# Ledger of designs, part 57: designed miniproteins, single chains, continued (4)

Each design is a single chain, and the fold is of that chain. pLDDT is the mean over its residues in the fold that is shown.

## One batch from the design tools (miniprotein)

Design m13959
Fold by ESMFold2-Fast:
Structure m13959 (fold): chain A 64 residues (1-64)
Amino acid sequence: SDARKEALEKRRAQIDKFKAILQTKLSELENEDTPEAKQMRRVYEIQLKSLDATEELLKMEEAG
């Protein structure tokens, strides 16, 4: 279905956008060694992994 493909492409675009934002935030914190910066990096890394998993699931939905 074209409508389903379009919906999946929209979801992928939104995931890519959020991944880019998180990657930028991680890069900004790369040179900070404060406990607060370390905690924030861990949160962003976990969120990025969650988005990566969601992207893999979307690819499986597109293939199946």
Scores: mean pLDDT 84

Design m13960
Fold by ESMFold2-Fast:
Structure m13960 (fold): chain A 62 residues (1-62)
Amino acid sequence: KKQYELDKKNVERLYERFPFSLEEIDRLEARSNLTPEQKAIVDELRKKVEEDLKNRKPRPKL
């Protein structure tokens, strides 16, 4: 749970300064110059961005 809060803050900070889109993450994965360690980080980032996108979805009352 503590990691989730820290990660959420980091993702929010990145989103506000440099909003990482799924397109950018996809492009990073497409680059065959990535190291296996970087691939793991990209996978974690993708999951966080996806969760953030779901939470940011506006829910209309009507």
Scores: mean pLDDT 57

Design m13961
Fold by ESMFold2-Fast:
Structure m13961 (fold): chain A 59 residues (1-59)
Amino acid sequence: SKVDYIKEKLKKARYEIKKDKKGREYIILPDGTKIYLKDLAEKKDKSPAAKALRKALGI
């Protein structure tokens, strides 16, 4: 899936993939910003940080 593809790229980039109490997967950026992987994959997160991360991951 697109989420699995993003997870592999994040692991290669040394991000730790975390899960919340509902099992939703997210990362914390070096600046402390929380990004949910599903919102990143579906392009629902329109923040500058999420856009920059998508560009860096090639998605």
Scores: mean pLDDT 80

Design m13962
Fold by ESMFold2-Fast:
Structure m13962 (fold): chain A 100 residues (1-100)
Amino acid sequence: MEVEELVKRLEETGKELIELAKKAVPSAESLIKQAEEYLKKAVEALRKGDAETAKEYFNKFLEYAQGLALLAPPEERKKLLELTEKAKELGEKAIEAVEK
């Protein structure tokens, strides 16, 4: 899979996660903003070919995404955890592709 295709799928998955978090945990606005910011920085680093910076910001995004899932009601929590795992897989593949 090409780097740009992986990055696009990561952005789509991340945006779906952020939108679900806004609905599931509206009280966690500051955490949602941090997750969105780290996702943007990770994607920007991937597009620049900076795997090290991408890995740093992507790991921060995953930490916030997991935290948001744990704060969510049971129904939304399962979906947020599934989206977090999908984002992790896509991000790891994108980082590996940029490193090569």
Scores: mean pLDDT 86

Design m13963
Fold by ESMFold2-Fast:
Structure m13963 (fold): chain A 62 residues (1-62)
Amino acid sequence: LTHEEILELIGHMSGVSPEEVKKAYQSLSEKAKRATSAGIAELLNNLGFKVTAKEVEDAVSS
């Protein structure tokens, strides 16, 4: 997944502002920043959304 695809996914799942998303993303580990499904799930959990890596994979594959 690209950075743009991650931001679009978060936008669909949240009502959080893009500024808050960017701050959370910058605070993540390098593994999360590599745009894995687990990394995206970690980002969303840091924003207060309870999601699994499997749910993220299902969302981006659909």
Scores: mean pLDDT 63

Design m13964
Fold by ESMFold2-Fast:
Structure m13964 (fold): chain A 60 residues (1-60)
Amino acid sequence: EVDRRIASLEHTLAELDEQIAEAEKRAKTSPDKQKYTEQINALRAHKARVEAELERLRAE
């Protein structure tokens, strides 16, 4: 159970890293830089929460 949850969170981290990279790329070419900056900040906050959850599960 825990191992499956850890694997799922690791997959989510990989997806978030890809989404952050894509959003940063779009932010550079978009006229609406503020919108993408807010999206990137939200994605980074989500990644931090997933990393904290992953660390908690590994400690248990």
Scores: mean pLDDT 81

Design m13965
Fold by ESMFold2-Fast:
Structure m13965 (fold): chain A 70 residues (1-70)
Amino acid sequence: MLDEAIDEFLLRLAESGSESPETVQRIAEEVGRKYGVDPQELIDRLDREAYGQGLTRLQLGKLRKEKLNS
């Protein structure tokens, strides 16, 4: 499911400690393959959610990880 895929995508970005385009693309492809979703759709959803909150991609990932572990 797309929402489950985006949550794992955000958690993996937080674990990587990087928001480089290469890292984002690689993780999107790996998560997309696991959940059967388009990697570009994961990136688009990430950007909409991050920009909507005034956050970077990595900052959103870290916040999502902290919220899930609280």
Scores: mean pLDDT 81

Design m13966
Fold by ESMFold2-Fast:
Structure m13966 (fold): chain A 62 residues (1-62)
Amino acid sequence: PKLIVQFSEDTNRAEVQAVVSQFQGHIVRELPSINGFEVEIPANKVADFYQALIPLKPLGIG
Protein backbone atom coordinates (compact mmCIF):
# COMPACT_ATOMS: atom_id res chain seq x y z
CA PRO A 1 0.00 0.00 0.00
CA LYS A 2 0.93 3.67 -0.37
CA LEU A 3 1.35 5.74 2.79
CA ILE A 4 2.02 9.41 3.45
CA VAL A 5 4.46 10.00 6.31
CA GLN A 6 5.04 13.50 7.69
CA PHE A 7 8.16 14.38 9.69
CA SER A 8 9.50 17.38 11.59
CA GLU A 9 11.95 19.59 9.68
CA ASP A 10 14.93 18.13 11.58
CA THR A 11 14.36 14.59 10.25
CA ASN A 12 17.11 13.40 7.90
CA ARG A 13 15.83 12.42 4.42
CA ALA A 14 18.59 9.79 4.09
CA GLU A 15 17.35 8.05 7.26
CA VAL A 16 13.82 7.92 5.82
CA GLN A 17 15.12 6.44 2.56
CA ALA A 18 17.18 3.84 4.46
CA VAL A 19 14.15 2.66 6.48
CA VAL A 20 11.94 2.52 3.36
CA SER A 21 14.60 0.45 1.54
CA GLN A 22 15.04 -1.84 4.57
CA PHE A 23 11.38 -2.87 4.23
CA GLN A 24 11.61 -3.28 0.42
CA GLY A 25 9.58 -0.14 -0.16
CA HIS A 26 10.01 2.83 -2.46
CA ILE A 27 9.69 6.58 -2.04
CA VAL A 28 7.03 7.44 -4.62
CA ARG A 29 7.40 11.21 -4.18
CA GLU A 30 8.51 13.89 -1.75
CA LEU A 31 6.14 16.47 -0.23
CA PRO A 32 8.51 19.30 0.79
CA SER A 33 5.78 21.71 1.99
CA ILE A 34 4.89 19.33 4.86
CA ASN A 35 8.34 17.68 5.13
CA GLY A 36 6.63 14.43 4.13
CA PHE A 37 7.01 11.49 1.79
CA GLU A 38 4.63 9.28 -0.14
CA VAL A 39 6.01 5.75 0.18
CA GLU A 40 4.97 2.31 -1.06
CA ILE A 41 5.55 -0.53 1.44
CA PRO A 42 4.60 -4.22 1.03
CA ALA A 43 1.40 -4.90 3.01
CA ASN A 44 3.05 -7.60 5.17
CA LYS A 45 5.81 -5.14 6.26
CA VAL A 46 3.70 -2.07 7.14
CA ALA A 47 3.57 -2.79 10.91
CA ASP A 48 7.36 -3.31 11.15
CA PHE A 49 7.88 -0.18 9.04
CA TYR A 50 5.80 1.86 11.52
CA GLN A 51 7.93 0.61 14.43
CA ALA A 52 11.15 1.45 12.55
CA LEU A 53 9.88 5.02 11.97
CA ILE A 54 9.40 5.75 15.71
CA PRO A 55 13.07 6.85 16.26
CA LEU A 56 12.64 9.32 13.36
CA LYS A 57 9.69 10.94 15.23
CA PRO A 58 6.94 11.01 12.58
CA LEU A 59 4.24 13.67 13.04
CA GLY A 60 1.63 11.71 11.09
CA ILE A 61 1.11 8.58 9.02
CA GLY A 62 -1.82 8.07 6.64
Scores: mean pLDDT 76

Design m13967
Fold by ESMFold2-Fast:
Structure m13967 (fold): chain A 130 residues (1-130)
Amino acid sequence: MLEEVVKLVKEDIKLTEEAIRTIQEAIRALEQGDAEAALRHLERAIKIYEKDKKIYEEIKKLTTDPDIIQGAEGGIVGLDSQISLLGEAIAAIRQGDLEEALTLLRTVLELEKSQLVANKKLYQKLEKLL
């Protein structure tokens, strides 16, 4: 139902904000040369993304609105892409290529910030329909 979809979009926004903060913490750790702290933050970020994918899958089950379903499917594809980039950043850190890891993490951070803006606009639009 629409009310349940709105609640899940709000949960998605909270997870996206947590992911942004966690990736920023990983970037800061790498800038300070703390590779072990960066790896812990990235493992946490991947877990947040996996939870967010489950939220999008749940949204798809609760609605017949093709625009909302397409948005949720796009969100899942985007999260899979970002998980892949985080995996590449983890590999770069383990190989001692901290500059490559920073480049990858800055890319993920920009993508996640753009997604947050889109998700907040969706939330406002859906809330007006309640």
Scores: mean pLDDT 88

Design m13968
Fold by ESMFold2-Fast:
Structure m13968 (fold): chain A 86 residues (1-86)
Amino acid sequence: MKEKEIEKKLDELFERAVELRKQAAAGNTQADIELGGLLFEIAKLLMEYYNLPVAEAFGVASRLLNAPTVEEQKKLFEEVKKKYEK
């Protein structure tokens, strides 16, 4: 997967996570199940393409899924990229 494709995939996952959190808060149980799937998908991408250790990747993925807005998710992701940019 190319870097540009990975960044696009992560942006799509972040937007989906915010929407699923709203649906879960409204009582949609299927949204809670999908949020669990996104946790593993985001953590896997962080491990494979940004060289995060397993524990840190799952920690970051959890923080991203629990961020209240796409803006906060993107801000957190930019901080992670800066840490692993070199």
Scores: mean pLDDT 76

Design m13969
Fold by ESMFold2-Fast:
Structure m13969 (fold): chain A 97 residues (1-97)
Amino acid sequence: MSLSQKATQRALEEAEKAYEEGTKAGDQAIELASSDPELKREVEELKKNLEAHYQAAKEAAQEHLEKGSGSGVDALTHAFEVQKLAAKLKATLKRLS
């Protein structure tokens, strides 16, 4: 496995963990934001973006790891966005707690 493929595999593993933590934080934040419809919508959009980037990261990673085609950079870019979005969701939960 190339250095690029090893980096892609690790980024995907970290993105999966971030996706799980971010989704859980988002669900809790939505419950706590029941009196703030604007914040609830913002959290719902962050969750939607988290899901979209996680799916894109998985697709790009599968193509690069299995076939050696596609872009490892695309997989890393989407994986990093998953981590960023998860951090925002966790930060929102901390502000509401």
Scores: mean pLDDT 82

Design m13970
Fold by ESMFold2-Fast:
Structure m13970 (fold): chain A 95 residues (1-95)
Amino acid sequence: DLEKQAEEAKKKAEEYKKKLEEVKKIDPNAGEAGRKMAEELSKWTAESAYNAGGAAGLEYNAKGDKVMAEAVEAGGFLAGYENLYKELEEKIKKE
């Protein structure tokens, strides 16, 4: 069960990494903002990183900046799922 959750987290991280690269090709400034968000949130808990990404996405969507919203959300979710994978791997190791 934990191993399956770790595999799913890894797959989700790869999906958001690809989404961020796509945004980067369309809008390099938005892509860079998302990348920086992923980097800053890489040291946070998975839950906190995910929530921060979602909140930032909602804020930019409210301002009408959909591309920036997609970038920062993807960056935050990327960090969230990468951190979840690491947290689950550590739990598996201790079991």
Scores: mean pLDDT 85

Design m13971
Fold by ESMFold2-Fast:
Structure m13971 (fold): chain A 75 residues (1-75)
Amino acid sequence: SDELLELTVRDYILRALEQAGVEPKVSTREILEYAGLSDSSAGRRVRSLSEEQRRRLDDAVVDVIANDGHLPARR
């Protein structure tokens, strides 16, 4: 929804995990690094990301959910 696009990247990650009922076992920084995004992106609004950056963010969140709050060992 448009409301999700107004969230910071950090809040977007945390809300997606909360909605999936998954407790994060890694930091937001680690999730961003896995997504190939800089830590400085955590405070940016989701809508300010490029389409490729948003896709990588969503892929990373899906991977964390699929791995019960963990990141895959390799990407």
Scores: mean pLDDT 83

Design m13972
Fold by ESMFold2-Fast:
Structure m13972 (fold): chain A 81 residues (1-81)
Amino acid sequence: REELLKELEEIRKEVEKILEEAKKNNDSATAQLAEELLEFIEEAIRKIEEGAPEEEMRRMLEQAKLALKTVKEIHEERLKR
């Protein structure tokens, strides 16, 4: 449980960094995606703290990792210009 929360918090920090960079670059599309992902991560952390089953926690973490990968790819493409 604590390890899953730790991974979600690390993903959250990385998403927050992408959001800050996207805002500085006036990239509203990437900023919106990052904000949506932060909302998902916050809800996932709350559900885990409220006692969500381990299987559900793992699924939420996997979904967050996939979403982060997509947001990072979009952010990197935007920075290459």
Scores: mean pLDDT 79

Design m13973
Fold by ESMFold2-Fast:
Structure m13973 (fold): chain A 67 residues (1-67)
Amino acid sequence: MEAIEKGEEAFENGDLKSAYAYYKYALEKYGDKMSEEELQNVKNAMDFFKEALGEEAKTIDPSKIFT
């Protein structure tokens, strides 16, 4: 999924905020179409990003990534 690929690119660039936003967007839009393995991997990645971002994770609006 393009949103996951962009999230991985953001993570590679050290942009954890954008990585979290893309992964959250993917969960909200495509979570019901993900395999259980894909869904678990995305959730694990998001938990990692949430811990790294702390309070900043609450300010991230995933809808603005694609508006």
Scores: mean pLDDT 74

Design m13974
Fold by ESMFold2-Fast:
Structure m13974 (fold): chain A 85 residues (1-85)
Amino acid sequence: METGLELIEKEIEKAKEALKKGDVEKAALYATGAEALVLALEGAPEEEILKKVQERLKLLKEGKVTEEKVKELIKEIEERKEKLK
């Protein structure tokens, strides 16, 4: 059965694949999902996770998400995931 870490890795890989295809919006959505999973494994309260997801989705809706910002988010998630091992 998939562990929380395996689910995070899958979402990161989906985000990277979307970036390779030039789909910044899909990459941002996958990266947002991976960030929410990391927050949950770190023991963040549900309210904090929901607020972070809402903030990410708002930026995406406003067209403020760039390829560079998605790459930075993926890097942060990968670094935080390594600390959970």
Scores: mean pLDDT 82

Design m13975
Fold by ESMFold2-Fast:
Structure m13975 (fold): chain A 100 residues (1-100)
Amino acid sequence: SEEEIREEFIRRFEELAERLLAQLPAEHQAAFRAALEATLEELRKAKSAEEMAAAVRKFIDTVGALAEASGDQALLELVAEFNKEAVELLNEATEKLLEL
C-alpha cells in the first residue's frame, strides 16, 4: 500500500541518517539531529511523493550547508555519500508510489 511504502521509506531514511550522525564529530551532532527530527516530522505528514521529495531535498540542503560552514573536508565527504544514498532511497520509494 501507499502507507506501507511511505512508512518503509521513513524507516530506511531514519536508519541511513542515524548512521551518518554516528560518524559525525560531537560538535556537529546537535545541529544535524535537529535537522533530522524536523525532516522526520515532515515525512510523517507527507501525503504525496512530491512532499516526501521536498522534505528530503530540504534535509540534504540543510546538512550540506552545515558541512560547508564547518570547513571540515571529512564531514563534506560523509554528507556527499549520505546525499547519494538518500537520493537513491527516495527514487526507489517515489517509483513504487507512482506505480500505485
Scores: mean pLDDT 85

Design m13976
Fold by ESMFold2-Fast:
Structure m13976 (fold): chain A 75 residues (1-75)
Amino acid sequence: MEERKKKIREAIKKAIDLYNSGKPEDEILEVLMKYIPEEKAKRFVELLRKYKTDPTNQDKVREELEKLYEEILAE
């Protein structure tokens, strides 16, 4: 259980680093989908992009990201 949570956290960190480096969404999704279902991986990338590009809704998007992160770790 803890080892899987560690791998998920590392995958999420790598995905954020790839996003910040301007890598394409498909490459980011491949990293996440190793440990995270496709639907949740796509939602994570969508919310991450929205968080970075929409400062007006940043707090709401942060809460949605935190909820999604908890859902991913609970599986």
Scores: mean pLDDT 78

Design m13977
Fold by ESMFold2-Fast:
Structure m13977 (fold): chain A 61 residues (1-61)
Amino acid sequence: SPEEAELDRIVAHLRGLAATYPLDEVREIAESTLKVLEKRYPPELVERFRARIDEILAEAA
């Protein structure tokens, strides 16, 4: 789906950032991204995006 494709792109981007930038900076970028998504998507899909992003940030910690 278009939403799953966007999630996959966001996850790939954040994983790339986590390889080169401090984790606190990547977390700030992730939160800014989620604020934009909250304006574009229904809450249930934003919750799925947040869960996936939190999972990859936990892997990088």
Scores: mean pLDDT 81

Design m13978
Fold by ESMFold2-Fast:
Structure m13978 (fold): chain A 100 residues (1-100)
Amino acid sequence: MELEEEIREWVLEELKDKKTLDGAALQQRIFERARELVREKYPDLSEEEIRQLAGDLALKVLPKVLVEAYERGIKLLYQGRELTDEFIEALKKWAEEIEK
């Protein structure tokens, strides 16, 4: 399984029973999981290289997971504040651009 898909599936399983999701907290959780998986798959990389690759993976996964959570009826927050519909639409476009 590709690292990006592995992280996405892991996060979506964590969201199964969630009614709300904070995007800032989720970003940190995705980044930590990405670092773990990159370190396991590429054990000879430096900590700096692991951090950079994990950051790229987190930025690709985050918008996709937030869109899927929203479509499942999970309430999206950022630092405890509910996201606007305009922000959700921008998030959907960002997720689509990442697929290119």
Scores: mean pLDDT 76

Design m13979
Fold by ESMFold2-Fast:
Structure m13979 (fold): chain A 70 residues (1-70)
Amino acid sequence: MSGLFGKLAAERLKEIADRVEAGELSPEEAAEKLEGLGSLDPLAREASEYARQGDMEKAAELARKAAERL
């Protein structure tokens, strides 16, 4: 459901995915930001794990999917 809190979380996830795709975030920075959002959606938590592994493409993909669900 799109509540105000869900919209803010979705915007944050999209921002993280955009910065990951642009190469503006290190794997560690992306993982930390995504881990903070992992309590809101399991895909955000999974994205954090891929970022920790250096799979930035998969991390961005999962972050965008999490944003679409919020």
Scores: mean pLDDT 80

Design m13980
Fold by ESMFold2-Fast:
Structure m13980 (fold): chain A 62 residues (1-62)
Amino acid sequence: SSKEQQAKAEVDKFLEALAAKDYETAREHALKAAELMNMPEDVKNRLLQAIEDALRQQKEAE
């Protein structure tokens, strides 16, 4: 389905952003993928928290 194709595209972009250490972009695509996949709230929150922690550490290194 188009929703499944969109979810796959968002997951791909999320993984690319993680590989690039682009945590802001990773967060955006993770959120979109989670919504499209109806990810359980606890799993989604844990994923987003891990990305936020990585982003915070990256900003502190500036």
Scores: mean pLDDT 82

Design m13981
Fold by ESMFold2-Fast:
Structure m13981 (fold): chain A 74 residues (1-74)
Amino acid sequence: SHMHMHQERLEAEFRGLLVQTRRDLFAATSDDERTAILRDTRDRLRGLLGQMTDPHFRAIVETVIAGVDAEIAR
């Protein structure tokens, strides 16, 4: 179904974003670069959240966003 394919796409995008963010953070050589990566990741996660309708998946993404916000605030 369209909803099933949409959900699978969002889940794949979410997983891919987390993997890429972790790689980018590992490669980062400064605090400014780390902060820029975290801010970009937050904005992209918020974009994905706006496309989500499943409440359990939304809660997972919201929890990850809260963790990213906490890291930025350090």
Scores: mean pLDDT 85

Design m13982
Fold by ESMFold2-Fast:
Structure m13982 (fold): chain A 74 residues (1-74)
Amino acid sequence: MESIKEAEKVGEDTIAKVKAAKTPEQALAIRDEGMKKLQEILSKTPPEDREEVTKIIGETLEKMNAIIAEKQKE
């Protein structure tokens, strides 16, 4: 339960930072650091919560990649 809440918070915070980034390069760096934190959370996640945390990580990555793609079009 704690791991799920932590992953959701880190995911939301990282997405917000990616949106606020001034350049695509900054957004990519923020994404990579956020993903590193999410992987650390996953490594500490109990087996029963692992599937939900993996889903949160995947959805967070997809959202960040969509934002970065839009920044790259500018």
Scores: mean pLDDT 83

Design m13983
Fold by ESMFold2-Fast:
Structure m13983 (fold): chain A 85 residues (1-85)
Amino acid sequence: SLEEEKKRLIQYVKALLANADRIIEKAKSQGNDELLKKAEEVRKEIEDLLNRVKESTTPEQIAEVKAEIDKVRAKLTEIDVELEK
């Protein structure tokens, strides 16, 4: 159902927020101000997506939010990889 799909997406987006917080703390510990700023910007995008999931009322809206979630996940992964070099 749409409601069960929304519940799963909310859990997933909350996990992305937790990962963003981990990446932010890592950037802070390294003194990497550029990656810190990028991570904070992505975290804000994830918060906006959490609200969009909650407000979604159609399967089409959920599909659009899923596509945006994939994009922010990719951005977080890029920042995390950059912090490892």
Scores: mean pLDDT 88

Design m13984
Fold by ESMFold2-Fast:
Structure m13984 (fold): chain A 65 residues (1-65)
Amino acid sequence: MSSEEARRKAIEGVEKTGSRAAAGAAAQDVIKYGTGKEKEAGERALRIALEGGSAEEALRQLKEG
């Protein structure tokens, strides 16, 4: 999977479900397939999901990578 494809699917999943668990899973995919800023955005989103932050906050970080 390309980094861009992983990021797009991650964003779509969170937007459709509003789920923090979905945001965490999506962030892991972005970290695995992402590079540079995309990977950093994924790491920030994963931290938000693990620390009990909102799906909206995690989504915002994923969009900014």
Scores: mean pLDDT 75

Design m13985
Fold by ESMFold2-Fast:
Structure m13985 (fold): chain A 57 residues (1-57)
Amino acid sequence: GKLIDAVIDREVDQLMAAHEARLAAQGVTLTPEQRQALRDEARSAVTKMFNDMMKKS
């Protein structure tokens, strides 16, 4: 549903911002391609966790 998708998007955005901030502090800059791959991995993980949580009692 729309609410679930919005929550997943927000969580992924927050995780990406935190990762980028940590890497920047260490002098590491992600390429757009690396950023996209990391975002896709994060979205998959968040979506799975959210679906598992919603399915559990």
Scores: mean pLDDT 78

Design m13986
Fold by ESMFold2-Fast:
Structure m13986 (fold): chain A 57 residues (1-57)
Amino acid sequence: DAREWALALVESFPSITEGQLRAFLRSQGFSEAEVDAAIAAVRAHDAATGTSRLLPD
């Protein structure tokens, strides 16, 4: 699932940017909607926990 992949990647690579994460998920065959949902899930998790794991650029 793209959301679980995105969360795992951000945990493993704390300096990963949104652009890098989007490019990776697209390369794995996820749709644009799944990529958008995955990025939103990472940002929602960061907001809820007070963490900033996903860099904006």
Scores: mean pLDDT 76

Design m13987
Fold by ESMFold2-Fast:
Structure m13987 (fold): chain A 74 residues (1-74)
Amino acid sequence: PVPEVDVDLDPSASPEEQDAAWLATLRRLLASLPRERAIALLTELVEWARAHPGSVSPATLAGLEALLAELRAA
């Protein structure tokens, strides 16, 4: 058994709803970090996602880029 991360996902939810829930969980995690650390972590995550096309959906990547832009603009 793999240790399960509680990401508040409904297993009956659509893949799009699961992606949205995962992004919401990530947003909450980033909000608990100092801004500079959150920006650094999210930058690395976006770079990783771009380096591994197909590992994340285009919608998830766009969500990550939007979060990074929001953090940088604040």
Scores: mean pLDDT 72

Design m13988
Fold by ESMFold2-Fast:
Structure m13988 (fold): chain A 62 residues (1-62)
Amino acid sequence: MRDWSIVLPVLDALQAGDEEGARRALREAIARDPGVRGVLETIAAHSPEPFSSRLRALLAEA
């Protein structure tokens, strides 16, 4: 829906290999909308490896 605008920076940073940028974007996204965690978990469940495992590891750190 509309919460994608705060999720996209996390996915973009992770895809680019910017681990620090991904962590920063994730912390900002969760601070703005706690529902982001559920959205990212759904994305991880439907993503191919190794992206799925990388996204789950990132969520576990937050």
Scores: mean pLDDT 76

Design m13989
Fold by ESMFold2-Fast:
Structure m13989 (fold): chain A 51 residues (1-51)
Amino acid sequence: MKTKEEVRAELRARFPEVPDFVIDSFLDAHGYDLEAAAEALERYLAAQKAP
């Protein structure tokens, strides 16, 4: 089982341009489920870029 620090580091590595507070917010919202948080963050970023 990955620690919260490992999950946070992995998500930051996938999204290096995203501020730490945004990464922490998505991890907290998804119970530190790396894949769920990553999927949600990808959708969020796509929505910000799309009209």
Scores: mean pLDDT 78

Design m13990
Fold by ESMFold2-Fast:
Structure m13990 (fold): chain A 100 residues (1-100)
Amino acid sequence: MVEVRATLEADRPGWYTVTVTAEGPKGLKVTVEAEGARSEMESDKTATASVAVHLPPGTHEARGRVEAKDAKVKKVTIEVRPLHPSDPPARLRTEVKEVE
């Protein structure tokens, strides 16, 4: 199992999409959670889960969790993007933790 955390800093309120993508062997399960919203996806080779959240100004946290049958995930990415192209971007700091 792999966990990723992202610290998000928003200077203005806005809507953002938080996306976790994992690449690895057959039987990937990806979960993303931010501001009480949660999404899960299962897929082989590449799995992507996304939530849309409204962030007030300040510091926020997003979490991703990736499970694989053999715990051999090749790549995990967490991305935060404005939901609308004209919205201000959030600043992003990412930490990855692997747990068994």
Scores: mean pLDDT 74

Design m13991
Fold by ESMFold2-Fast:
Structure m13991 (fold): chain A 89 residues (1-89)
Amino acid sequence: SLAEIEEMIRRVEEIIEKRKAGELSPEEILAELERIRERAGRVLPPDVYEELQLLVDHIKRRAAETGEITVGELEALLQALLDAKARHE
């Protein structure tokens, strides 16, 4: 539903703000991204879910290699959810 997509958007925005404030570790961010991915699998159309899953998997691989999750990577995930919302309206 639209409300569930908006809740996922709000959660990613919260993660971005906490990341900027230094309040979340990479491991905590990855755990939150997995929760968002799980919800997205129940809420989003399969094609949109696959796009989101590829972004999450990319962030996970990058974090495993560098020990870091950038604000830009989280903003890309936010944009994918905003695009998903626009496709429903």
Scores: mean pLDDT 84

Design m13992
Fold by ESMFold2-Fast:
Structure m13992 (fold): chain A 114 residues (1-114)
Amino acid sequence: LIEEAERERKEFLEHLDKAKEAVEKGDLKSFSEHVIHAVGHLLRLVGLQVDAELNIEDPEERERVVRYITELIDEAVAYMKKVDEEILPKVEELAKKQGNKTTLDLIKWVNELR
């Protein structure tokens, strides 16, 4: 479980970095693909935490493993927020250059949590 969790976190971070690189190159398609893959790896990481909670019979080992995977999830989420703050203005700029008002309106709504 721990080795699998570390692998899923690594893949998540690598795909977020590739998403960031895609935005820098103006490639919104590649950006979207890498974001989807990153989300997939984050969901698998969360799944491993649930697996540990349900299937580790020793209470002390369960607490230790769940705690470690939770720390990996917290690190992944914190990095995701940092990358989102960096990338979102660039995605908005690209959408403006493309004249995609619908995408700009959607980004505004998401930021306002309406």
Scores: mean pLDDT 81

Design m13993
Fold by ESMFold2-Fast:
Structure m13993 (fold): chain A 64 residues (1-64)
Amino acid sequence: AEAAAEEIRAIIARARAERRLPSDAEKLQIEQGVAELVRAGRVEEALALAREWSETAREAKQAQ
């Protein structure tokens, strides 16, 4: 669960720093990590990371 949270944060941070969307593989890692956090009872953290990902995706789409 903690490793999943760290992985999601690293993916989002890298995508933001490079001002790009995560790759399809990275998107799957985010989705799996969020599901793992929810199952571990870390719902607030999972929701925060999912929201951060959604905002990152929206910003990248506006840069087209």
Scores: mean pLDDT 76

Design m13994
Fold by ESMFold2-Fast:
Structure m13994 (fold): chain A 89 residues (1-89)
Amino acid sequence: SEEIRKLLEEGRRELEANPEEVRAFAARLEALKNNPDPAVQAIVDFYEGKISPAELAEKAGRSLTPEELELIEEVLRMIKEEIARLEAE
């Protein structure tokens, strides 16, 4: 869970620092689809809207706090919005 928080905080910082880094972060998320770690796969599935925040917490190996869930949801929402913006015509 701490690793999950660190990954998402890192993504948020990349979004805030440079819009070009958003594309790089999106590519990293795509690469994570090939990571065999169940917790990492759960983050990717949650990002793609395939699982709920509760299921993400279960797959991460413990219950996440409300603050951790809000952080995860906020960062993933920002990433989705920026990816859509960059891929838009």
Scores: mean pLDDT 65

